Designed miniproteins, single chains. Designs and how they scored, part 74

Each design is a single chain, and the fold is of that chain. pLDDT is the mean over its residues in the fold that is shown.

## One batch from the design tools (miniprotein)

Design m2577
Fold by ESMFold2-Fast:
Structure m2577 (fold): chain A 102 residues (1-102)
Amino acid sequence: SMSEILRAIALALRAIGLLFDAETSEDHKAVAEEALELAREVKELAEEADLPEEVKEEILEIVERAIREAEELMKKGEYKEAAIVAARGALEAAMLLLKHLP
């Protein structure tokens, strides 16, 4: 739907912004927490969206991998790397959503 397309675009733009913030912000932990939350929002949209199962599985694999890797980096205090991993995964998943939404 148009609403889902607009949500996917918004999520992709937020991911690009967070990649920039990961390089420029002094508060890497806050950026990482926001990027993880964004990745979870992308996951929720993918689960809700009317997509072919194989496309849904691919998108969920990308975003779930990014969430897991970013959470492990957060535990190690590697906040900049966590932010980049989460934001990249969110962007890749959001772009695949946008490609396949009707």
Scores: mean pLDDT 89

Design m2578
Fold by ESMFold2-Fast:
Structure m2578 (fold): chain A 81 residues (1-81)
Amino acid sequence: SSMEEEVEKILAEIEKVFDELLEQLKAQGASKAEQIRALRLMTESFITLVRSYEDILGKENVEKLIERIREYTEKLIKEVE
C-alpha cells in the first residue's frame, strides 16, 4: 500500500540520518561515548517526531516505525562499543 511505502521511505531517511551523524562524529574525532550519547539523543528525538505523525500514519505504523528505529539504533550502538 502507499502507506507501507511511506513508512519504509521514512525509515530509510531516518537510518540515513543516523549513518550520516556517525560519520560526521567520527570525522570530528568524537569518542565512542560521545557517539553513543548522540545516537541515544537522536533516537528519542525521532521517536517524538514519529509519534507527532500518528494522525497521518496511524498508530500501528507509528509503533512499527518506533520499534524499527530502536532496533537500528541498538545495532549501531553495539557496533560503536
Scores: mean pLDDT 87

Design m2579
Fold by ESMFold2-Fast:
Structure m2579 (fold): chain A 85 residues (1-85)
Amino acid sequence: IEKKKEEILKLLEEAKEAIKQKDYDKARSYLNEALNTAAELGAELGDGQFMIEVGKLVSRALKAIDQKDEDGAIEEIEKMKELIE
């Protein structure tokens, strides 16, 4: 569990850095990888609500990236980091 949390947090930080560098394809890749790892964590925890919230936040971050809203994308990533702890 702790190892997966660390992995997700690392991927989210890498996504933020990619956004700041305007490497949006790399940012999308990291966000999708974080979502997949969070899905594994949610399955281990048996927490369907956690998965729903992570999915919503990833969708909002991806939409912000598509709209070139760097601040909005980073805000949604920070909310995901808070949810993961």
Scores: mean pLDDT 81

Design m2580
Fold by ESMFold2-Fast:
Structure m2580 (fold): chain A 101 residues (1-101)
Amino acid sequence: HMEEAKKKADEYVKEGIKHAREAIEALQSGDLEKAVEHLRKAAASFHKAAVYYEEAGDIEKSKLLREAAQHFVEAAKAAESGDYDKAIEHVQRAIELLEKA
């Protein structure tokens, strides 16, 4: 079951990265509504990945992904309020955490 959990975690990481990329593109184009949608999807995907990495026994990677997911949630809130700079700040923090994972 650990190998299956790791495979699921890797799939959700790829999904999260795809949504994070789409969110960054939307932020750069000023489409805050689209950015919010993709930031929330990125957060959900990385949270699911964290759950599966924890199941696979990779506790440290799970923690980093949960922290990254939290920053994507805060980025979505900032984008919803029209705070572009704050949204970018949280996205950058999330990317730093993902690079450590």
Scores: mean pLDDT 88

Design m2581
Fold by ESMFold2-Fast:
Structure m2581 (fold): chain A 81 residues (1-81)
Amino acid sequence: EEEKRQKTSKYVLDAANYVKKAIELAKEISPEDLQKAEKLREEFVKTMDEMGKLSVDEAYKKAEEMYNKAKQFLDELEKKR
């Protein structure tokens, strides 16, 4: 389904942007938070590789989970300011 593929791509793009912002923000907070942000990046890369083996519906769910995880982590870092 084209619509679902587009939504999946948007979740992936948004998640990637949140991971990037989290890493930049974590650099200013603590070495521990930076390590967590780098681990999140590694998890993101692994999830991207796995999505290539999944159905459209399964890839959509994985992309949404990744988006939510990245957004929550960024929100937590912003509160630490």
Scores: mean pLDDT 82

Design m2582
Fold by ESMFold2-Fast:
Structure m2582 (fold): chain A 92 residues (1-92)
Amino acid sequence: MELKEEVKKLHEEILKKQLELGLLTEEQAELSREGLEKTLENATEEQLELLKEVGKIQLELLEKYLKGEPKEEIEKIAKEEEKKLEERLKAL
């Protein structure tokens, strides 16, 4: 499957779960979709692979939240993963 398509599908899954949980508004979701499309137009293959990896992690965290794991623990893991992503992007 094409990397751009996989990243877009993962992002939509994440947005749907966030909307169901009331963690974001429809307006915020639309801005996120627009931002991703702009990113995907200019993304390298390495950046697409990184986005796919990050998307999978975010989806797993949301699934853990839906299973009743504490929000505070999930937010901590999410912040740690965001920091790792920023460091990896600087290395590219």
Scores: mean pLDDT 75

Design m2583
Fold by ESMFold2-Fast:
Formats: C-alpha cells, sequence, structure tokens
Structure m2583 (fold): chain A 57 residues (1-57)
C-alpha cells in the first residue's frame, strides 16, 4: 500500500543532481567565507560528503 504524499515535498526532489551539487557548493563556499575558523580539512570533508550523498542516490 502506498501512503499518501505529504503536503510538502523534499527540497532536493525537484532539482537535478547538478543543481543540488551547485547549490551545496555555493552554501559551503559562503559559509567558509564567513567563518575563517573553519579548517580546510572540514571544507574538504563537507564537499566529499555532498559528492558521496549524490552518488548514493
Amino acid sequence: AAPEAPPGGNPSKGATDEEVLAENRRIIDAHAARNPEITAAQVEAALADVEAGIAAL
């Protein structure tokens, strides 16, 4: 049995993988620009997580 769809959709469901990647990259870059205390390793790990998440879909 299929449950009824929720009134709100998943924000990533209507976007292409390319659009999701571009938006996440933009958010990470903006966040890093505002928070210089963020280490390069954390930025790299966040980008790798985004790519892995898209690949797992």
Scores: mean pLDDT 67

Design m2584
Fold by ESMFold2-Fast:
Structure m2584 (fold): chain A 60 residues (1-60)
Amino acid sequence: SKADEARAEAEKVIADIEDRIAELERRAPNDPRAQLIIDMFRMAIAAEEIVLRRREERLA
């Protein structure tokens, strides 16, 4: 279904962002700039989850 496709797409985007967070934590664990970027990526994950919920509500 379109709802299942939307969920799979969001999960893939979230996984990609999580990989980028892990890479930054590995490369620059004590860099305040890297921490700010990580915080921005975590906000992007939250936004993807909100968008997915709204898409699922629209498709229901």
Scores: mean pLDDT 83

Design m2585
Fold by ESMFold2-Fast:
Structure m2585 (fold): chain A 111 residues (1-111)
Amino acid sequence: AQAVFQRSVAELLARLGLPVKEVLSEEEVAELEERLRRHLREEHRASEEQIEEYLALLRFTLAVALDPDLVALMEELADAPADEFLAALLAHVADPRVREALRLLAEAIRR
């Protein structure tokens, strides 16, 4: 499930012309979330649970793109076990929205 969502998010961001490392405003993030919610409902008939999982992945992707220290941490931990990787990311990330997105993403990975 996670690999499909990651690829879909990357493809959608590319189609929207948004580079992964672009600094997005709160308003631009809200617009992107609304476009994804609409796309998933209209094109894929996705359930609310599926939409929330996809949005959690998008929030994580945007948080990584906006924080170069988080990107560097992810590169350093690329070969670490999943539990150590997640624990280090959660220790680094103070934003409650990003922490919740990481939690939901971890649950999706472990299903």
Scores: mean pLDDT 58

Design m2586
Fold by ESMFold2-Fast:
Structure m2586 (fold): chain A 65 residues (1-65)
Amino acid sequence: SKEELEKELEEFLAKLSNEGITTLTEEQREKVIKLLEQLGIPISEEFKKERDLAKIADYYLLSKS
């Protein structure tokens, strides 16, 4: 469900933040992109290059507004 996908993404981002990660690896970025695509959130050309955790989290939060 949408709620389960949102929870998975939010828990993943929170885990990375709690581990002190500020920049995503390629594998971590691919997981985030996959979840955003499954949520139907449009991925901009700018976002496709983004690796900063805070900016990725902000992009997700803005998409819910």
Scores: mean pLDDT 82

Design m2587
Fold by ESMFold2-Fast:
Structure m2587 (fold): chain A 66 residues (1-66)
Amino acid sequence: APSLNALAAAKLMMDYSAQGDTEKARALRELLEKDDNPSLEEIAKAAGVSVATVQRTVDELAARFA
């Protein structure tokens, strides 16, 4: 199974794609193609958000799958 970080990146990619933010969605897709376990900092840079925002997404996913 992919890491929680990878799942968070994938969720952000889908959310940005749904919002029409194709540039952020593409950056996150490219990150996942290069690294199957990206760091919170790498995801934050690709998405253009704070590390805290990425951590919150990870926490929400962890709670859902607990």
Scores: mean pLDDT 83

Design m2588
Fold by ESMFold2-Fast:
Structure m2588 (fold): chain A 72 residues (1-72)
Amino acid sequence: TSEGRRNKILGEVIDLLVRAGVSEEELQRVAELGREGKLEEAARYGAEVLRERGEEELAEKLEKIAEKVKKE
C-alpha cells in the first residue's frame, strides 16, 4: 500500500507547484527527490520554492503534506 500512496502524494505536490508556475528545474528537483523516496524533503523543498514566490497558502499545504509523510 506504500507505492500507490507515495505516487499520489508526489502527484499532488507536483500539481500544486505546476499551478503556481514554478520552473522546470525546480519541478525536476521535486521529481528526483520523490523517485528517491524522499517525499518529506520533496514537499519541504516545494514549500520553500512557493514561499519565495509569495504563495504562502500553497506552501502551508505542502508543509502539512511533509509532516504527514514524516510520521509514516
Scores: mean pLDDT 80

Design m2589
Fold by ESMFold2-Fast:
Structure m2589 (fold): chain A 92 residues (1-92)
Amino acid sequence: SLEEFELELARRVTERLVEVLERLERGELSREEAIEELKERVEEIVRELGEKYNVPEEVVKEMIEGMREIAPRLLEAGEANPERLRELTEFM
């Protein structure tokens, strides 16, 4: 279902965002490297879930482009509330 797709997508993206933020906080990644890592991980997740939930390739491509565009904003939001992201990952 679309709801199951959206929930799994949100969970996987949140998990990767937490990992990237932790590496950024430790000085293991620059902000630019963190954004690129997040873009690559999001593309991988969308492609895998698109195949699992039988989403058309054209829709998957549009979702990847949209999510890559918002990746810097996702990183900023995560930096503002890292504890809330960890809580969401545990609950989802």
Scores: mean pLDDT 80

Design m2590
Fold by ESMFold2-Fast:
Structure m2590 (fold): chain A 60 residues (1-60)
Amino acid sequence: ANIAEILAEQLLYSDYNELRKMTQQEILTKLEAAAKGRASPGELQSAAEKIQTLLQQLSG
């Protein structure tokens, strides 16, 4: 897995309740900050979309 995917998994495990309150754009911004330039914009967007999809599956 790339760094964006690893960071996404870490956020889901540690910050799940906070992520549930966030928009996809807020999640993307959080991932960008955590990656510190170590992942591509496309990788970060893909990871944020996966998080949002999982959160939506659990909420409806």
Scores: mean pLDDT 77

Design m2591
Fold by ESMFold2-Fast:
Structure m2591 (fold): chain A 77 residues (1-77)
Amino acid sequence: EPVSEEEREKKLREEAREVVLAVEGRVPPSDIEALEEVIRILEELLEKAKAEGREEEAKYIEARIAYLREQLEKLKE
């Protein structure tokens, strides 16, 4: 049972990672406006993940949003 739950969580985390990387890859990371759009898309995905009870996906997306916000701050300098 724990192993099955862990494997399910791992798969969901992998799928979330693929989605996040695909979204991030859509726009140039040096473009402030494009980066803000990516963050907004990820925030929408985060709300959806939380609403659906996908905690592992939500945690991954939250971490990614935090990273991108930090990159955005560096670009604004």
Scores: mean pLDDT 70

Design m2592
Fold by ESMFold2-Fast:
Structure m2592 (fold): chain A 94 residues (1-94)
Amino acid sequence: AAKTDAILAALKAAGVPASTLAQIKAAVNANDYKAAASIALNAALAYASANSATPIVNALSAAAALLSAITSAASALTIISAIANWLVAAAKAA
């Protein structure tokens, strides 16, 4: 779907590894949007940790708590989209 392809393209532009992108795509294709969101969030946390930005790590940790409350595909896709947009913005700012 165009929305999923756009999210994956944004994550790729932010430097997420091809293996991680393949895992996210596989989870989305299996309709396991919560797993896809979890994989995307873990990639964002790894990026933030590598860039030593404590406020960013704290914000992503809060997002991880929200992920545990996801009960619908629409909510999961919204979280993945927000993570992708944040990663692209952070990469451009660096």
Scores: mean pLDDT 65

Design m2593
Fold by ESMFold2-Fast:
Structure m2593 (fold): chain A 99 residues (1-99)
Amino acid sequence: SLPQLVIDETASLRAGEEREFSVTVNVRPNHHYAIRAESSRGEDVTLELLIDGQRVARAERQPSIQAIIYLDDSQINLSIKVKAHRDADVTIRLYLQEM
């Protein structure tokens, strides 16, 4: 399938500040999904990807992070935590793709 953009947010962050963006999405049960998060300021941020409150991936000073997961539910909560290491305006995009 084609990737679906499920989070597209811009935040002004100070050094040491953390922000979380969340969305609840409907998924097809018993399928594998690729989840990809991208940051416009990869070198200045740490990204954490969470599914139903559980951290599945973390990337420090990287422009993107990806996880492949198997989902047996019809609905999940996806979250991205972004922590700034410098003052920055950061755009965060989260894509969900059925495999």
Scores: mean pLDDT 88

Design m2594
Fold by ESMFold2-Fast:
Structure m2594 (fold): chain A 80 residues (1-80)
Amino acid sequence: SMEEAYYEAGKNVKDPVKDLERLVELIKNTDVPEEEAVAYLVGLLETHPEEVLPKVKELLSDEDERVRRVARKALERYEA
């Protein structure tokens, strides 16, 4: 599925912080599906938790509601 493809892509990044920033920009400026964005972010969290987890927690307070929802759902899946 596309969701699985995004999850695998999130696990295979070289610059997790830059890729997270790019994902946030895509969520704010495009119609990227929420579940695909969540899957990608879960992949980032599982492979780069030290770098990504603090920044995702900051995104829970982002001005964009879609960004907050993606961050919340990704943390719920990661912490399960």
Scores: mean pLDDT 85

Design m2595
Fold by ESMFold2-Fast:
Structure m2595 (fold): chain A 72 residues (1-72)
Amino acid sequence: MKITVFADGSFTASEPLSAAQRAAVADLGRELLAAGIRGEYTVAEALERLGYSERTKRSLLALLGDAVIVVR
């Protein structure tokens, strides 16, 4: 699955997302934008760049899998 996050915080996904997945993507996208992070990352790589705890990483990986996130 590929998720594209735009500068306004909006996003699109190559596959339909559940409500929980949409909420997780919205939060992750905002954190990446706030950190000035741009480019293409797996969810795991994005979480490492943000310095999230192992517990939070496990929760987000359970929701999003190893999706690819593109931040424009």
Scores: mean pLDDT 82

Design m2596
Fold by ESMFold2-Fast:
Structure m2596 (fold): chain A 89 residues (1-89)
Amino acid sequence: MDWDKALEVLKRMIETKKAYKEDVPILEELLKEAELSEEQKKILSEIIEEAKKKEVVELDDEQIEVLKKIYMELSIKVGVEQLKEAVLK
C-alpha cells in the first residue's frame, strides 16, 4: 500500500470535509490493508460507497472525527516504518 498517498488523501478529506470518487481506490486499499476498528471500517465503507455513487461526498462531523483517528493511527505506523527503513540503509 502507498501509505504516504493514503495519509495525504485522509488529511485532505479532513481539511476539506469532502471525499471524491478519485479517492475510492486508495480508500478501498486502506480498508483492506489497515488495522481498523469496527467503527472505523463502517464509516470508511459508508464514505467509499457514497463516493462511488457521487463525484463528491460532503463529510459530516462524525465521519471527520473517525477519519482523524484513522489518520493519527496510520501516521504513527508510517513513522515507525520510515524509522526502520532509515536504520537499515
Scores: mean pLDDT 79

Design m2597
Fold by ESMFold2-Fast:
Structure m2597 (fold): chain A 100 residues (1-100)
Amino acid sequence: SKEKFYEEFSKIAKELVEKVREILPQFADKFEKEVNDIIEKMKNGEITFDQAVEELKKVFEKVIDEARKAGVSPEQLKALNEAFLEFLEKIDELREKYKK
């Protein structure tokens, strides 16, 4: 169902937020707010699922840029990128699950 799709999408997005909180807690609250705004727009039909994924990519790229400007370690940047790749893999799995 569409409702179950949104529930699973929200869980996947929340997992990414929690990973950002573990790695860079100082950026987590702002990232969480922007992620929640994107989810709400998608649920309200203002943007498509594909547009929501693209907006999440842009918001995440801003987190990476701000982290780099703040002088965080290469190890923290690597952990963030790994968390985002896991997010994208789970989103692709969700897409395939609800396609069939």
Scores: mean pLDDT 85

Design m2598
Fold by ESMFold2-Fast:
Structure m2598 (fold): chain A 87 residues (1-87)
Amino acid sequence: MDKNDEINELFKEELKKLLVEDAGLPEKVAEETAESVLSSLRMGSGMGALDILADTLKRELGLSPSEARSLANKLLSKASLLTAEKL
């Protein structure tokens, strides 16, 4: 739970960067979204995290539900890999 706060902070920062740089979201939206996604993951809800991210991408970028979910999966996977590489 509390043993790897550094990993959680790195994941949040990497996801925020990807949301701004790869998805083109405004920085404030990216920050709020990354925080909500991390909060959901900390509660053990990977599906909840995916749904939060997909809904944000659909609303902000005008993507279809399937496109938003696909992009959300890609961004979550990439954020996890980048976090692991920096440890």
Scores: mean pLDDT 81

Design m2599
Fold by ESMFold2-Fast:
Structure m2599 (fold): chain A 87 residues (1-87)
Amino acid sequence: SKDEIAEELKELLEELKEKSSDEEFKEQLDRMIELVDQAMEALKKGDYKTMRQYADQVVRILLQLARDGHISEEELVELLELLGKFL
C-alpha cells in the first residue's frame, strides 16, 4: 500500500539521521519526512495535484543532498525508487 511505502521511505530517512552528526543535514531530512506526511494527507483527500507537488519537493531536496555529497548515489536511487512507488 502507499501507506506502507511512505513508512518505509520515512524509516530510511530516519536511519540517515541516526548515522549523521550534521545538524543541517538532519534538518533537511526532517523537512523531507514532513513533506512525505503532507503528501499522504493530500492523497487521503484525493488531492493528487498537491500530493505530486510535495513529492516533487522531496525529489528536489534528494537531488541537492546527493550533489552536496550528503547521500551516496546508491542511497539516492533507493529513495527515488521508493518515492516513485508512492507516486
Scores: mean pLDDT 85

Design m2600
Fold by ESMFold2-Fast:
Structure m2600 (fold): chain A 68 residues (1-68)
Amino acid sequence: SAEEKIEEILEAIRRLIEEQPEISLSELDAHALKLYFELRAFELPAEKQAELGRRYRELVAEQEAIRA
């Protein structure tokens, strides 16, 4: 389902942050894009793509705030 794809991508990114707290934003973006294409998230409805993007940005913003 769309929700499963979104959660799988976000969980993988969350795990990557936990394993590599010093990971750069560009490395996180590269991993997110790889997962986006591998899981074919580009086939998600526009509303679900917007939700994925928003939730990813929130996750990254929280991590950036911690590192700043």
Scores: mean pLDDT 83

Design m2601
Fold by ESMFold2-Fast:
Structure m2601 (fold): chain A 88 residues (1-88)
Amino acid sequence: SEVEKLLEEAEKLEKLAEAYKSIAEALKEKAKEAEELGEKLLKEGDKEKAEQAYEAAKKLKEKAEELEKKAEELEKKAKALRAEAEAL
C-alpha cells in the first residue's frame, strides 16, 4: 500500500533525525569539556593550548549545529510524508 510505504519512510527519517540529535548532544558536551579545559589552561598561563582547546570546542559546536539542521530537515520531510499518507 502507498500509505504503508509513506509511513515506513517517515518512521525511518524520524529515527535518523533522533540519531543525529543524539550525536549533536554528545558533540555539545565534548565542546563544553573543551571550553572548560581552555579556561583551565588560560589560568595556568598556557595561551597556545587554551586557543587549541577553544578552536576544538568551536569545531565541535559547528558540527553539532550541522547535525541539528539535518535532523530538522529530516523531521520536516517525515511530517510531509505523514500528511501525504493521511490525504490518501
Scores: mean pLDDT 91

Design m2602
Fold by ESMFold2-Fast:
Structure m2602 (fold): chain A 67 residues (1-67)
Amino acid sequence: SLEETQAEISRLAREAAARTSNPEAIRAIEDAAVRSVILLEQGRISGEEALALARRGIAEAMRRHGE
């Protein structure tokens, strides 16, 4: 459901943000989560696609700021 997908995206973002003290990383993680939710709410992507997009965006943020 939309609600379950939004809750899971929020959980993934929260867990990733908790693992870093870098404000730039936290912002990038939050941006990835917000973008995925907006696209889902606009009907532009499915719940499965939104979750996959959020996971990829969070992973990219962590890679860029983990170096």
Scores: mean pLDDT 84

Design m2603
Fold by ESMFold2-Fast:
Parts: C-alpha cells; sequence; structure tokens
Structure m2603 (fold): chain A 99 residues (1-99)
C-alpha cells in the first residue's frame, strides 16, 4: 500500500517562502513521481501544479512555494504515481498566510 504524507507549517508570513515536505511510504519498492498541488480557498480557482520531483519509496521531497499573499488561505496536496500506474494522494494541509 502507498501512503503519502504532506508536512509543513499551518501558517506562514506573507512575502516569505513556504517549505513543504512530501514523504512516500510504500511496501512496493521503486521510484515515485511526486507532484505538489495548491488551491487558493478564497479565489475559487482550481487546483494548480506547484512542482514535481522523484523519490524512492520511504523517501521525501521538499518543495519551496511562494511568496504568498497576506490574508489568504491555501490548501496543498501531494500526489504520488509510479511507472505501473499506481496513484496515491496525501491528506491536504491548510496554510494561512499572516501579515
Amino acid sequence: DITVTLSGPSSVKAGTTLTLTCTVTSSQSGTYKVTLYVQNLDSGEPWQKVGSGTVAAGSSVTFSVGPLKAGTTYEFRCVATNAAGARAAGQPITVKVVP
């Protein structure tokens, strides 16, 4: 089974870069393509791709996001896929941008 965990702070200062970490844990060995998505909860915009990386099972990839707008709430989500077509999505996290 594939478990994707996205970790990061619950708030970030406006105008700074946010660091988020995606960890892929799987009983299946091999490499996974990890993609980070973002949704602005205040704008109603669809999920947008932030970036992607490649990790081995049991490893993490780090993404730098921003700068972000003050007074806005964003949701982030990591999705992992492998060459066999397996796909897993992590629990979304919510990040509030503070002044």
Scores: mean pLDDT 82

Design m2604
Fold by ESMFold2-Fast:
Structure m2604 (fold): chain A 95 residues (1-95)
Amino acid sequence: SDRQRAIATISQNTNISQTQSQLTLSFMQGSDQSTIQQIMHQLGISDQTFNQFTNGDMSAYDTMLSMGVHPMTLGSISKYFGNYDLYNQIIQQID
C-alpha cells in the first residue's frame, strides 16, 4: 500500500525504525492523540517527558534523542502540537 511504502521510504531515508516512521507518518496524517501516546509508550517515553517536550523543553528533546527518537520525528511532533519555535530549532539542528 502507499502507506506501507511511505513508512519504508521514511525508515530507509532517515535511518529510523519502523515504529518511529509510523509515528512520523501518523502525525503527518493527523492521527488521534491516543494512537500517538501508545506509540510513544512503545518507544519507552514517559508521559512526563513527552509533555515537557511538547511544551518546548529542550532538555526533554535531548532525553528523547538519547532514547533513539529521530530529530525528524521530534520535529513532526513539535509542529503537530503547534510549537513552531521548537520545530524551527529542531530543523536547524538536523540541517
Scores: mean pLDDT 67

Design m2605
Fold by ESMFold2-Fast:
Structure m2605 (fold): chain A 87 residues (1-87)
Amino acid sequence: GPWGDAGLYSGLQGVNVLRKLKLSKEEIVKILTEELGIPKSTAERIADKLVNGEELSGGEQNLALSATIVYSEKHGISPEEVAKLGR
């Protein structure tokens, strides 16, 4: 798909993108809960780790990648631009 074709294929890239975009905890929680259906407690834990620079588990990194894709599509950020941020 367009995201993989642009080189976005890992959870760690998703973590890097969300941190470089400087999304607030509130914005990250909103994406995870409203767009991805993640429980609020799990979304808050992931958002806290992202904002505080804490290490994420592989599963949490994959959710960060999904959040990155959803955010980028909603805001018209191209897959190529997002992939550059994830490097």
Scores: mean pLDDT 83

Design m2606
Fold by ESMFold2-Fast:
Structure m2606 (fold): chain A 110 residues (1-110)
Amino acid sequence: MMSTRELLELGFANALAVLRDLIARVARVDPATAARLQALADALAAAARRLLATWAPADVDRVVALVDQIAATVRAYIRAHPDALSPVEQAVWLATISELYFLADVARRA
């Protein structure tokens, strides 16, 4: 059975990999939004690594705040480019954001 730490390490690694692939697709349509999302993804990777080292509530809050910023940026992107994302790509974005919130919630309860 996986430990909570192993679950979070694997979960964040997988979610960040999917996020980077999604950002690469945004870069083909809106390079400025992709650059903002990439900066947020890099900050999220650093925050997740810190969270796994500290387990501090403040580091959970930092992860959640970054996921909130990613979600807001993606919502703005969809509004600005309504035909840029297929329903499947929108579902993958929603699933990835939901997974990141789930991982932060698991860490908060640990």
Scores: mean pLDDT 88

Design m2607
Fold by ESMFold2-Fast:
Structure m2607 (fold): chain A 72 residues (1-72)
Amino acid sequence: DEKEKLEKEIDKLVEEIEKKTKPGDTNLDEELLEIKAKITYLYYKLVVNPTPEQEKKLKEALKKAIEEIKKE
């Protein structure tokens, strides 16, 4: 089931970010923006059920958005 896959992906992302992020970190705002971007992408997947090609494009777009955020 696609929902089960998404649940696991969300869980993994949350755990990875929590492991990385500590309170008072200088990059906390950047990491929060990354979380928001990933959550938005996952919600889009939940609603739309994209094809494999669309999914690949979405992942690339997300990575680029994160890079822009990290640049300041």
Scores: mean pLDDT 61

Design m2608
Fold by ESMFold2-Fast:
Structure m2608 (fold): chain A 66 residues (1-66)
Amino acid sequence: MAERVAENLKAAGWKDGSSLHVTGHGSRAGVEAAVATLQKAFDILEKEGIAKNVKITGEVVPAPPA
């Protein structure tokens, strides 16, 4: 899974020092899983010398009151 995500990210032309913020609505577990997968994917990019020092943060935004 992370290897496939890394392959797709290579095609997108990411650069060193990029920042990525993952904002999820209503699901902390989903946001945490997405951040973990992206961290592994960017570790692969860094290992291959494509992009490094990428900051990944995850945030859960509560759904508006209904």
Scores: mean pLDDT 73

Design m2609
Fold by ESMFold2-Fast:
Structure m2609 (fold): chain A 60 residues (1-60)
Amino acid sequence: SEEEERKREEYREELVRQLASMVLAGKISKAEAVDVLVETTGMSRAEASKELNRAIKELE
């Protein structure tokens, strides 16, 4: 349903933002953050990398 899709999207956005923050803080590598996104959300590596890069730029 649209409601379930929205909740999944919100969760993914929050996770991406959290991982991007950790990468910016030097706590994890970008590759490690991508691995977490792939394993947790089922995104492709290409999608995970794109979303992570977007979030990093937005957190400037």
Scores: mean pLDDT 82

Design m2610
Fold by ESMFold2-Fast:
Structure m2610 (fold): chain A 56 residues (1-56)
Amino acid sequence: GAAEYGARARELALSHGLGEAGATAVGGMVGQTAKELGDDAGRRAIENAERSLAAA
């Protein structure tokens, strides 16, 4: 569900060195996207977050 996408995005942000507040924000945004737009949008949001974190 949406919470699982959010939790996964939060873990990705933490693994890339974001602090707890930043990781929670990333997870919240991805989880909200999955809740509003469904699983495909949630998966794309995780992919976008991973690319942004890797590029930073």
Scores: mean pLDDT 81

Design m2611
Fold by ESMFold2-Fast:
Structure m2611 (fold): chain A 71 residues (1-71)
Amino acid sequence: SAEEFKRIKEQLEREYEELKKHGHDLSKEELEGMLKHVKELIAKFKKEKMPKEVIDLLEKIYKLIEELLEK
């Protein structure tokens, strides 16, 4: 539903904001676990043909986690 889609998008936007503010406080193990989870979620949502904007937001989260792991 449109309401479900909006909730998912808002949730992902909050996750992205939290990672931007507090991601540097997370351990490498925690970041690696999150990276694996997001990668699996991207694959699932692509298979389910979710809107591009949701996939793009997940890919932004994935890239941010990669950047945090490189530091």
Scores: mean pLDDT 83

